# Designs tried in a protein design run: designed miniproteins, single chains, continued (5). Part 31

Each design is a single chain, and the fold is of that chain. pLDDT is the mean over its residues in the fold that is shown.

## One batch from the design tools (miniprotein)

Design m17120
Fold by ESMFold2-Fast:
Structure m17120 (fold): chain A 77 residues (1-77)
Amino acid sequence: MEEARRAFEETAEELERMAEEAEKLGDEKAAELLRRAAEEAREAAPLAAETLTPEEVREMAERALAMARKLLEAAKA
């Protein structure tokens, strides 16, 4: 399922952008966590393509981005 792989790859790219923003805000820990999340999403992409339904992919991407958003909000605080 190519759509699952693509969704995780796109999520990884978004997480990398958020990590760069956190780094610019001076929150090194948030940037590190966001970069790690991006790497984990990229590593999971092949497995997701083979094992997950479109709904499961959407839920996982949503949870990852929600967590990233909270980390970025904390960096701004």
Scores: mean pLDDT 74

Design m17121
Fold by ESMFold2-Fast:
Structure m17121 (fold): chain A 73 residues (1-73)
Amino acid sequence: SSEIEEEIKKLKEETRKLVLEQSSLTVEIMGLIVKIKVDGETEELRKKIEELRKRSEELDKKIKELIEKIKKL
C-alpha cells in the first residue's frame, strides 16, 4: 500500500541522515588520530576521541534499529 511506501520512505530518509552524521563523526575522529600521530597524544585529544566514538556507537545502534523497522515493513 502507498501508506507502507510513505513510512518506508520516511525511515530511509531518517536512516540516511543518521548515516551522514556518523560519517561526519568518523572523519572528525580520523582527523584527531592524525593530529595525535603528528603532534603527540594529549588527555584532551584522548577524551575528545572517546566522546566522539561513544556518539558514533549511539548512532550505529539507532541506524540498526531503523534498518530492522524497514525490514519488518
Scores: mean pLDDT 87

Design m17122
Fold by ESMFold2-Fast:
Structure m17122 (fold): chain A 56 residues (1-56)
Amino acid sequence: RLTDEGFNLLVETLRSTPLSPEEAEYLIRLVELLLQMGIISKEEAETLIRAIQEAT
């Protein structure tokens, strides 16, 4: 389970890292898997997907 600090660091890292469309698709799939497993909340998943889309 991600801490608030760990989650914020992950979001910041994603926003600062340019992603190819293929890498973005892969990361979105991972976010969906984490949500399905209950590791992250729906709100956290939406934040991560938005950060990934902004980095693409």
Scores: mean pLDDT 77

Design m17123
Fold by ESMFold2-Fast:
Structure m17123 (fold): chain A 64 residues (1-64)
Amino acid sequence: PSSLDPLVVQAIMYHIAGTVYKLAGDLDKAIEYYRKALELARKAGDENLAKAAEEALEEVEEEK
C-alpha cells in the first residue's frame, strides 16, 4: 500500500513488458524494456527492483 513512487510503478510496468517480449521470443525488445526498468528502479532508489531487473536482463542475455 506504500508504493506511491511513480518511478517504481513505471519500472514494474517496463519489467512486465520485458518479460512479455521474452516469452514472445523477442529478446532484443525484452533487453530494451528490462534495461529501462533497471534504470527507473535505480533512479527511484529501489534496490530490490533494480536487482530483479538486473537478474532478468542477465537471463535474457544468456538465452540469446
Scores: mean pLDDT 81

Design m17124
Fold by ESMFold2-Fast:
Structure m17124 (fold): chain A 87 residues (1-87)
Amino acid sequence: MAEEADRYYDKGLKALQEGNFEEAIKYFEKALELDPDHPRAAQAYLRLGVAYYLLGEKEKAIEWFKKAIELDPSNKVAKRLLEILEK
């Protein structure tokens, strides 16, 4: 249900804000699994990229930023972060 996905997005955001990057990744992945078409999906892709980058996983961060741009081509934040990581 969309409501269950929302709860996982909120848990992911809280974990990310608290610096618990591995936990944030698990929550965002679970939210996307429950409702991949959710309005917050583009934001989840962006935040997954940020969490992977902060864990030192540059290549995975790039992949998630690309997915965020594919889902929302107007996402200037994801585009800027991708440009910074690529060069």
Scores: mean pLDDT 81

Design m17125
Fold by ESMFold2-Fast:
Structure m17125 (fold): chain A 68 residues (1-68)
Amino acid sequence: SMEDIEKARELIEEAEELLRKGEFEKAKELLNQAQDLLVRAVLDGYVEEAEELGKRIKEIKEKFGIKD
């Protein structure tokens, strides 16, 4: 749903703030929660919005060396 997209965006922004503070484990948990919400959004037909946020999560993980 669009609410899943909005919640995912909020979680990504919170994770970025945690990463600036060095809170890597908490940030990783929030990014993983955001990814789960984006999977649900894709299944609901919000593909373009979910792909944009998914790319942002990937770029953040690559920048900070976060692995699943």
Scores: mean pLDDT 85

Design m17126
Fold by ESMFold2-Fast:
Structure m17126 (fold): chain A 84 residues (1-84)
Amino acid sequence: MEDLIQKALEAAEKAGHPELARMAIALYRSGVELGDKELVEQAKKALKALAEGNIDEASRIVSDALARATPEQQERVGRLFAEL
């Protein structure tokens, strides 16, 4: 996961969207902390899309995950995003 996160951060920065990588990382960490396997898998898909240079697909996955997030997930994501 560390290698995937690093590649996603570098690809997103190069594409001018570093905030998108930070949001995907916050979603991933939130899913792990909350034990939400579906959120973890969605976040991994977004990170992989970013690492592959598919910014549009990563943005879509992140937006869909945030739109479906529970209040507890939204609070956790916001806190973790602020720490990145």
Scores: mean pLDDT 82

Design m17127
Fold by ESMFold2-Fast:
Structure m17127 (fold): chain A 90 residues (1-90)
Amino acid sequence: DALAAGDYEAAIARYRAELAKDPQNVEAWLALAQALLLAGRLEEALEYAQRALALSTDEAARRAAIALIAGVLKLQGREEEAEALLEAAR
């Protein structure tokens, strides 16, 4: 997992560089949030997944952002909040 953490930090740096060039890139926000989630950086993952949701204009991006938010909530032990979000987002 120490090796995996290094791989995730490289991905995080790459997506941050992409967002510095195009801050409206929803796919880059989603990728950054997912990399942060896998790195165990849950508060940052939640913030950036919420940013991706706010910027999303299509159904696929919106569902991906909601799934990431729910995943973070579950890892934080906030299972009922995750279930309520997924139910409301149907």
Scores: mean pLDDT 82

Design m17128
Fold by ESMFold2-Fast:
Structure m17128 (fold): chain A 67 residues (1-67)
Amino acid sequence: ATAEEHYAAGLAAFNAGDYETAVAHFRRAIELDPDYARAYMLLSAALSALGRDEEAAVYDEKARELM
């Protein structure tokens, strides 16, 4: 699977409210493409939805650096 495929799967999970599954897919997307700014943004959003605000802030900052 490609970074884009994992991003798409993560986005589908995120839209379904399955934030744990979304986090797993977005993490895999950034492992495959460390410059995937959109994946970092959605990872941050999913982590915030789970109440993991400190982790979310780290990935939000990384997304901002890549844009």
Scores: mean pLDDT 86

Design m17129
Fold by ESMFold2-Fast:
Structure m17129 (fold): chain A 59 residues (1-59)
Amino acid sequence: SDLEKLFNKYDTDGDGKLTFDELREFALSQGKKPPSDEELKELATGDVIDFDGFKKYLE
């Protein structure tokens, strides 16, 4: 529930996906280290991060 709310807050276009920049903004807003390009590619499906990739980042 809380993770879905956070995801939806940064999913500004409502497509169910985050850009790499949106995930970095999320990380910085939480006081966390922003993910590297390699970490983002590992979490991504193509060039975007879906909700499952977002959950994997938080694990």
Scores: mean pLDDT 76

Design m17131
Fold by ESMFold2-Fast:
Structure m17131 (fold): chain A 68 residues (1-68)
Amino acid sequence: LSEAMLHEAEAALYTMAATVYKLMGDEKLAYYYYSKSYYYLSKAYEILGDEKKAEEYRKLSEEYLKKA
């Protein structure tokens, strides 16, 4: 299992957590976990050498963190 695959798996787990909190009406925690998910997706794409996707997900992570 590569480092990029581990970060993608981490992102998936955080997306599931965010979805649960969103369904429960906890928008602050949902945004926090979406931020975490995008952060790990950014790291995965950085390892894969896709700088454009890495930067896009980094910006999404920062935007969601501001909303949390």
Scores: mean pLDDT 83

Design m17132
Fold by ESMFold2-Fast:
Structure m17132 (fold): chain A 74 residues (1-74)
Amino acid sequence: MVTVTVQIKVESEEQRNEAIAKAEDTVAELNKIPGFRLEVEFAYDAETGTLTVTLRADAPEEAARAAAAAIAAR
């Protein structure tokens, strides 16, 4: 199991919702692959405007990193 954490600076509630939706969509698509089991957790810090996305993967580390990079890129 691999854990990858990505921090995304969010300027609005709309950006936060878009980032969450993109992350969930990416994880759902990858979970369609046999043998892939990804879990995503979100934490939002309103003081800093930072959305922390934690991806836990029972999958190849490179696949988890690629998913995290896609989430970070928006």
Scores: mean pLDDT 74

Design m17133
Fold by ESMFold2-Fast:
Structure m17133 (fold): chain A 60 residues (1-60)
Amino acid sequence: MSEEARRLIEQGREAERQGDYERAIELYMQAMEAAEDDRDLLLRSIAEVLRASAKKSGLE
């Protein structure tokens, strides 16, 4: 179980809503490490990292 990973994803999304994409990426990367035992959370964390990285870099 990865309650920590889910919390980190939520915090990362909040950082994205505030426009802090660098902070969001850090939180999503931590979620990936916490979610290594949970495939669903791992994939969600990867997707969020890619989304935040694209926004930070000005890419769509």
Scores: mean pLDDT 74

Design m17134
Fold by ESMFold2-Fast:
Parts: structure tokens; sequence; C-alpha cells
Structure m17134 (fold): chain A 60 residues (1-60)
């Protein structure tokens, strides 16, 4: 369901933040990209925007 996709996207954003805290930017980027994909499938533009902002910051 779209709700389950959105919940998984939120979980993946959290996993990405965990990898940022470890200095593992490559793993964080992977998690953020997957979260954005699921957020788009869920039709949740707020989660897409949140994921894109986190992804942009991780690539700096």
Amino acid sequence: SKRELAERAIELLGEGQYYISLGDYEKAIEKYEEAIRLAREAGNPGLVEAGEKLLEEAKK
C-alpha cells in the first residue's frame, strides 16, 4: 500500500542519517535514493522533498 511505502521511505531516511553519523556518505546516499524512490511510489511529495534535501546535503 502507499502507506507502507511511505513508512519504509521514512525508515530508509533514518538509516541514511545513521550512515551520515558514521561518516559513510556512500551508504547514506544509497539509502536516501531508495527512500526518494519509495516516496515517489507512495505519492508523498513532502517525503520526496525531504529525501532530496538530505541527498543534496550528503553529496557536498
Scores: mean pLDDT 89

Design m17135
Fold by ESMFold2-Fast:
Structure m17135 (fold): chain A 54 residues (1-54)
Amino acid sequence: SVRQQQVAALIARGLSQREIARRMGISPSTVSRHVRRLMEQYGVRSRQELAETF
């Protein structure tokens, strides 16, 4: 989805969950949901592993 692509791009830039939420105009909980779906998509088990993917 477009929102998941935006979250992925911001993670690649090294932004925190809070900063991503601020820039996208969504809640930190919504960012967390997108991060969880990205973790499933990339086959990683943690936010740290997801960050290391980028």
Scores: mean pLDDT 78

Design m17136
Fold by ESMFold2-Fast:
Parts: C-alpha cells; structure tokens; sequence
Structure m17136 (fold): chain A 70 residues (1-70)
C-alpha cells in the first residue's frame, strides 16, 4: 500500500475505535483518555514500521488527536 493508503486506513480504524469508546456507558473519562493514548502509541508504531516520513507521522497523529477531541 502507499503511505497515503496506510494513513487513511489507520485513521478509519481510529475513528471507528474512538466512536465505540465514546459511546460506551461503562467507561470512565479516565479510561477513555487511556484508550486514546494507547491508540496514538499504536498508530505511531505502525507508521514507523512501514517507514512513513516524520511529516506523514505528524500529520497522522494530529488527525487522530482531532478525532479524539470530538
């Protein structure tokens, strides 16, 4: 896959995961924040494994943070 395709796939998975966590009635605010932090760490490791550039990694992480803040 291209770097752009990898970024789109990771963002789609992050958006789905965050939506499920936000809609969970059983998770506290702290647990939701911990999940978000883990998701960011996983996305960064995935991007590094596939040799994405620093700029591409920063763009990906920024978009994930924006999804989390919604």
Amino acid sequence: PTPEELIEEVLSLAEDGIEKVKNSKNLSKKEKEEFAKTLIEQAEEYAKEYNLSEEQIEKLLKKIEEIIKK
Scores: mean pLDDT 74

Design m17137
Fold by ESMFold2-Fast:
Structure m17137 (fold): chain A 67 residues (1-67)
Amino acid sequence: ASSLSGLERAILLALAKYGPLTASELARILGVSQSTVSRNLNRLIARGLVEREGSRYRLSEAGRALL
């Protein structure tokens, strides 16, 4: 079973709701620092749940299936 932190799950839900977002936009939406968001995004990318597109991050097909 994949254990997601509350913040990792919140990032996936924000990307599902708002579409592709920058780390700064995610930080603003979630009320956390951009460095905290970037660290969590790197973990989600390593797991194949989020994909990078330039300065923006989008939910992958695997990430959508998890929600």
Scores: mean pLDDT 84

Design m17138
Fold by ESMFold2-Fast:
Structure m17138 (fold): chain A 99 residues (1-99)
Amino acid sequence: SLLEQVKKIFEEMLAKLKAAKTVDEAIQIFQEAAIKITEIAKKASPEEQKEILKLFEETVKKAKLLAEETFPTSDAARFYLILEAALKDFKAEVEKQNK
């Protein structure tokens, strides 16, 4: 299913984040996954888009926790801003498509 594909992409992303040695590598890993998820969401039904958004929110929380455990505070804070900006942009796109 489409939701199973989304879950797999996020799970693979989180595994790669756990192995990332620099915050720049973590940002790239996250951005690559976010692009794929956004492409899938554009083809999804409104109901599926809501479920994808919930998975995205949950994944961002997990990514923030991994960053705090892995990177210096300043690097984790930078990654936090990237995660929050991407989530905000994703919410805006989903809302725009459902009007």
Scores: mean pLDDT 85

Design m17139
Fold by ESMFold2-Fast:
Structure m17139 (fold): chain A 74 residues (1-74)
Amino acid sequence: AAPPALSPTERAIISALTTGPKTAAELAKELGLPQATVSRHLRRLEALGLVRRDKNGRYSIDGAGLAAHLRAHA
């Protein structure tokens, strides 16, 4: 099967992260969503290898993980 589709919220999070690394709180403010909602979606994106979290709690796009997710073949 193809890689799982992202929800509109998850796509919005990835789009926001293209402007630079952000914390869940910063993403919540930017997207107008509760921080708990953003954190839940970030955990899923991290589990899928699409984003990574640094030691300071900032999330960034994992370019290698995103490329692997979009390609059917490794």
Scores: mean pLDDT 75

Design m17140
Fold by ESMFold2-Fast:
Structure m17140 (fold): chain A 56 residues (1-56)
Amino acid sequence: MTLEDLRRRIEELGREVDELLRRAHAASPEEAAALRARRDRLVDEILALEKEIAEL
């Protein structure tokens, strides 16, 4: 995995996080909770990828 590939993946995940946050603001409380849980999982993935970059 190249540094460029890792950065591109982080950018893609960041866009998905932004979309989930936008949807959560318009959603029912139940749906918003599910969307926030999904966002938290994506944030964990971003942090793992950032750690991988730091180890290069």
Scores: mean pLDDT 83

Design m17141
Fold by ESMFold2-Fast:
Structure m17141 (fold): chain A 75 residues (1-75)
Amino acid sequence: EIDELREEAIKHIEEYEKTGSSESMARAVGHILRLVGIAIDAELAGDEELRERALEAVKEVLEAMRKADEKIAKK
């Protein structure tokens, strides 16, 4: 599920980069919130491996979002 959420979020960010669509960015944010929820639940359960995976996925998506936003701002 984490890998699927990460891949879908990045796909929406790529569409946002190409089209400037706020809807695509909103969908990406929705997937980020789901990943954050997984990280919180993992932390509460003491599952450090799952927490680390979820946080790494969030980090990758946020970095992709930052780069896409940067490119759009320069257009």
Scores: mean pLDDT 80

Design m17142
Fold by ESMFold2-Fast:
Order: C-alpha cells, then sequence, then structure tokens
Structure m17142 (fold): chain A 55 residues (1-55)
C-alpha cells in the first residue's frame, strides 16, 4: 500500500541520517568530508524527493 511505501522510505531516511551523523562525527580533525559522506547526503535527498512525490 501507499502507507507501506511511505513507512519504508521513512525508515530508509532515518538510517541514512544516522549514517551521515556517524560519518561526520568520525571525520578526522583537519580532513574534509569524504566522497562517501557526500554520497549519503545525496541518497537522503533522493529519499526525501520520493516521499514528497507520495504525499
Amino acid sequence: SKEEEIKKLQEELRKLVKELEEAIEATPPGQPLSPEVLELREKAIEVLKKLKELL
């Protein structure tokens, strides 16, 4: 159902946000954010876009 799709996307977003927070916190002093962190951000934006389309 649409509600199940929304719930799945919300859970995916929560996981991505947690991974982003952990990756930022683990970034060594003086080092720029890695491409992996930037990729996680892009994935979170895509999930938000999909949620907006369903609402």
Scores: mean pLDDT 80

Design m17143
Fold by ESMFold2-Fast:
Structure m17143 (fold): chain A 117 residues (1-117)
Amino acid sequence: VPAGLVARAKAVLEEAEAKGLAKVEFDGATATITVSDDPEFIEGVEKAAEVVEEEGLAKVEKDGRTFTITALDTEKARQTSYEALLALLRERAPEATEEARRIVAAALTLGVAALHG
């Protein structure tokens, strides 16, 4: 993952936390996303997370408002850029908010970066 994309992904998650939309914690390739109590936003994050799991980019677990997204060590995950992830999520989860799509794409981008140093 290019350094500029890692910096952008970090900025997206920091802004989401500053706005009170989500808190994101990392353990290696695993991102734990705790979203705000907004049911529409929770549904948006869930739909975006389902898309990345269906595409074979991550494993996703849900517990209420907490989503655990673990990046898969695959060539597809490594070659999928942050911008390509956003484009994919805009196409397949258009009903999700743009902020929900950005948070999921950023979390996965950082998880993939952690797998490769």
Scores: mean pLDDT 81

Design m17144
Fold by ESMFold2-Fast:
Structure m17144 (fold): chain A 83 residues (1-83)
Amino acid sequence: GAMAREEAERLLEEAERLLEEAERLLREGRYEEAIRLAREAQRLAMEALRVVPEDDRELILRAIGLLLRAIGLIFDAELKLKQ
């Protein structure tokens, strides 16, 4: 229903904000902080996928896109930390 969609949208908006901040931290060389925010964004995107209506393809794809961005950022930051 509309409430489930609104909750999913709210979770995805927060995940996007966290990813934008994580990407800024990554550019600044603050890799551990970037990983923490990206992991929180991943958690929120996963919660959105649990709440989103099964037929809402746009929100499902948006959540999947945010998950992939978070995973990629974590991978990049982890790689840079271990060099």
Scores: mean pLDDT 88

Design m17145
Fold by ESMFold2-Fast:
Structure m17145 (fold): chain A 86 residues (1-86)
Amino acid sequence: MSVEEFLEKFEKVKEDLEKVANDESLPEKLRRAAKLLLEAAEALKEGDLEKAKELAEEALRLGREIGSPALEALAELGLKAVEAAE
């Protein structure tokens, strides 16, 4: 998956991720994973592939710990975008 394709798909879920990241009623790990994905997408837009990879890997780890298939899938797509840009 290209960086461009990932960012286009990410824009469709960005508002939902921002709501999750700012919803204090949700578990801290879930909010942190959403925030890390938002930061990873921003790093990809800036061309900081190393930072994007680190943030996406941490988001994937948290997604797996909390058992969120949606966050795990988004983090994996972000990592594939980083690999395509390298």
Scores: mean pLDDT 80

Design m17146
Fold by ESMFold2-Fast:
Structure m17146 (fold): chain A 60 residues (1-60)
Amino acid sequence: DKKIDELQELAYKLNELMTEKLSDKEKEELKNEFAKESMTLSVEELIEKIKEKIQELEKL
């Protein structure tokens, strides 16, 4: 599934940025928020949310 592959690539990029820009505590809190959202959001909605967070973290 192309969308699942895209989600995995974006999740990898997000994890790299979180490791670089955030404390361990902030990273865990953000990961927990995304875990909750992944249970309620569609794959497409989750992709958009991850893209938005990547842009936010890149500005730091």
Scores: mean pLDDT 80

Design m17147
Fold by ESMFold2-Fast:
Structure m17147 (fold): chain A 84 residues (1-84)
Amino acid sequence: SAALAEQVRAAVATANGVFNKAVESLKDYPEAEEELKKLKAELDAANAAALAAAGTADELAALEALDAKMREIGKELKELKEKG
């Protein structure tokens, strides 16, 4: 549905915003740089997959998959902040 497609696009925008804030909060911790680059690559792949599914029959599954990946990335970002 159009509503689900818009939710996917909004979720991608929110995910990017959350990740960018995490990068900014860790900018003074060079030991986090490599892991942040790895997590960014995972996020970019998940975002690309979700956007490709937006407006298709797979849009709900894509939204759920992006939400699950963001929970995983959020946990890893929290662990990085606790180390730095």
Scores: mean pLDDT 79

Design m17148
Fold by ESMFold2-Fast:
Structure m17148 (fold): chain A 65 residues (1-65)
Amino acid sequence: MSEEELRKALENVEKALELAKETGNKVIARVALHEAEHVLEQARKLGNEELAKRAEELIKRAKEL
């Protein structure tokens, strides 16, 4: 997965978390959590600390829902 694909995935996760918060939909929150965890793993393999940090922040948001 490319850096650009990871940035787009993080944007999609953020939008999904907003939707999950608005609707109270725990399924959407769980799917967003899994996607953010996948992005974190890929960002770490690439050595991209910025993307890894963003993914960790989204994982924390998902767990609070």
Scores: mean pLDDT 83

Design m17149
Fold by ESMFold2-Fast:
Structure m17149 (fold): chain A 92 residues (1-92)
Amino acid sequence: GAAIEEAIAALKQAAKEKGATVTVTVDGDTISISLSGLSPLQQIALALTLLGLELEGATVTVTISGDSISITVSGLTDEQKVALLKTISGLL
């Protein structure tokens, strides 16, 4: 819905301000987020934070490749997807 679209736009803006690019795909209960142009330290910090979300019962997959990080989270409600997007924006 509109809340997810606004959260995606906010994340794209936050990434741009940090010199990074972001793509977001939402498919059913799954959200996939790819970030490029982050430093290795920023990628590791983000990955560690997001892997912690497994403790909340979500399925989280994080892949780091070069200057890019890809994050896939399954089993989320729309409200949880918005919260995830806001969390990632705050980590940038």
Scores: mean pLDDT 77

Design m17150
Fold by ESMFold2-Fast:
Structure m17150 (fold): chain A 96 residues (1-96)
Amino acid sequence: MKKVTVTYTFEDVSEEDAARAFNRALSELKRQAEKEGKVVSASGTLRRDPALDAQAAAEGRRPAWVGTIELVTEDENFKAKAPKLELPGRVEVKEE
């Protein structure tokens, strides 16, 4: 089995915009895993990071939001294609 972790960091955005973008990314990645990976489990969590919150406050910016999506697939050749979001931030993909 293969584990894929996709982490989005949204910077200087509203909670609503971060949640909307994260939910779209989660839905797309779940769809990919179901069609191409024979998904065993899929989960998503959107949260604040205390260190990023402190930095944003010091710089007068909105807080950052961190979204983590974990996919477990039976197909070890599954490749997650993280959707590009139009919000400021970054995405990281880790495969085991």
Scores: mean pLDDT 80

Design m17151
Fold by ESMFold2-Fast:
Structure m17151 (fold): chain A 88 residues (1-88)
Amino acid sequence: MDFSLGLTYVGLAQYYLKKGEYDKAIEYANLAIEVDPSLKARAYTIIGEAYYKKGDLEKARFYYEQAIKIDPNNKKAKELLEKVKEEL
C-alpha cells in the first residue's frame, strides 16, 4: 500500500480542476478515495467544485454536504455550500 498515492491523486484532481478539465478532476478525486479513504472529505470538496463549474448545482451541493458530514471543520466546503445555495 502506497500511503502517498492518495495525496498524489488529490494533487492531480486539483490540477485538472484548475485547468478546467472537470471530468478528470472528478476521476482523480475518486481514485484518491479508493486508495486512501481518509482523504474523502478533501476529495468530495474537489468533486463538488468540479460539478459546480459544470453547472450541476444539485450535485455540487450534495458533495459539499457529504464533505462537511465527514469533516465538520472543512471551512472551504462550508463556504462553497453557501455559494451554491444562493444560486439554487
Scores: mean pLDDT 86

Design m17152
Fold by ESMFold2-Fast:
Structure m17152 (fold): chain A 65 residues (1-65)
Amino acid sequence: STKEVGFSIEAIGIGVEEGVSVKTRFEDGALVVEIDDSDPDAVARAKKQIEEVAKKFGIKEIKFV
């Protein structure tokens, strides 16, 4: 289900580039995503990849912090 997909998103293996630190949490129906990297282009790419994966799994609300 969508809840389990959101909970296990780290285990699903989002195809972000190696070296980018991504932490995900599911809170109040929204996927909260923390991305930490010194390269703003890498952060932007990771955001797009996470957004695409979340949409495919039916997660509509994403919050980047």
Scores: mean pLDDT 65

Design m17153
Fold by ESMFold2-Fast:
Structure m17153 (fold): chain A 76 residues (1-76)
Amino acid sequence: MSKERLEIEILIALGHMWRALGDLLESQGNLEAAKEAYKKAKELFKEAAKKAREAGDEESAKEAEEEAKEIEEKLK
């Protein structure tokens, strides 16, 4: 595993973590904290997608882009 691939995997994992936290906060009625967690997750997935595209990892790029899009819809 290259350093670049590891960085992409870490960003995707962190994105999933922040999304899960956002979902938990939303379920508890803490909508402002949930939105902040979702914004963080979206930022991480966008960074992961950019790095994956630059690395030629189309699969990881597509996964991260879809995750970011789903979060963007939640924030509208």
Scores: mean pLDDT 85

Design m17154
Fold by ESMFold2-Fast:
Structure m17154 (fold): chain A 55 residues (1-55)
Amino acid sequence: APLSPIELARLAVLKGAIFFLERVVANPSASEELKERAREEIERLRREVEEIERR
């Protein structure tokens, strides 16, 4: 079944957040603490994306 509009909107937001956090991880000027927190958040958000897309 196709995803609902609200599910599609949530996926867009989650993927946008992941994209932003990947930029933080790739930034050489970011602190190691910030990079580690960003990696943890990416992992959490990726699990949410997989849960929504699992049909």
Scores: mean pLDDT 83

Design m17155
Fold by ESMFold2-Fast:
Structure m17155 (fold): chain A 78 residues (1-78)
Amino acid sequence: MEEAIELWRRAAEAYEAGEYEEALRYLERAAELGAAEAAGAAEVLRMMVAGAPLAEIQALNEARLAELRPAVEAARAA
């Protein structure tokens, strides 16, 4: 878990530096270590790098957030 979090942080640093391919590589590695959120982020970044329209990228991100909402509500109720 800590290793996946470190890779996520490295991905964020690479993304801010404009190193999108490096950021994608770190996100894919974090996903391999079980960080499900990193898998979603890697898919979004891959679409962006491939030149997908912003609206499609936003729609995918919103769909992923909608899937997480029930889990967040359940955790809050417990």
Scores: mean pLDDT 68

Design m17156
Fold by ESMFold2-Fast:
Structure m17156 (fold): chain A 57 residues (1-57)
Amino acid sequence: MEEFIEKLKKKIKELKEELERMRKAAEEGEEVDELEVQFLEGMIALLEGMISWLKSK
C-alpha cells in the first residue's frame, strides 16, 4: 500500500513540475498547448483523489 502511494506521489510531483514549467513558459510569452495544461491539471487532480481514497480506507 505505502509503496503504491509513494509511486503516486512521485508521479504527481513530476506532473506538477511539468505544469510549473509550462506555466512559467507561458508567463515568459512562450506558446503553450492549453489542452495539454488542462490535461495535466486533470491528471494531477485524479491522482490526488486516488491517494485520498486509498488513505481513507
Scores: mean pLDDT 80

Design m17157
Fold by ESMFold2-Fast:
Structure m17157 (fold): chain A 89 residues (1-89)
Amino acid sequence: KEELLRRAIELGRRGLELILAGRYEEGVRLLGEAARLLRELERPLSAEERARLEAALARLLEALPAADKARLEEMARKILEELERAEAE
């Protein structure tokens, strides 16, 4: 399962880099895949951690049709932060 966590973090980092480069659609796609892999880990996230990750992803998806760059970058960073926290634990 550690391989899944490492892959999720790598995808999250790539997704953030793409969003910072203005590649919003591809970046959001990679972040979504990273979040999905995180959910599939054998160790369940706490209810609070899952709620925060789900909220961040939902905001990112809701923002997509009318999003500006700064808001997408902030949401992407929050998702990556949650992934990195999961690795540390």
Scores: mean pLDDT 66

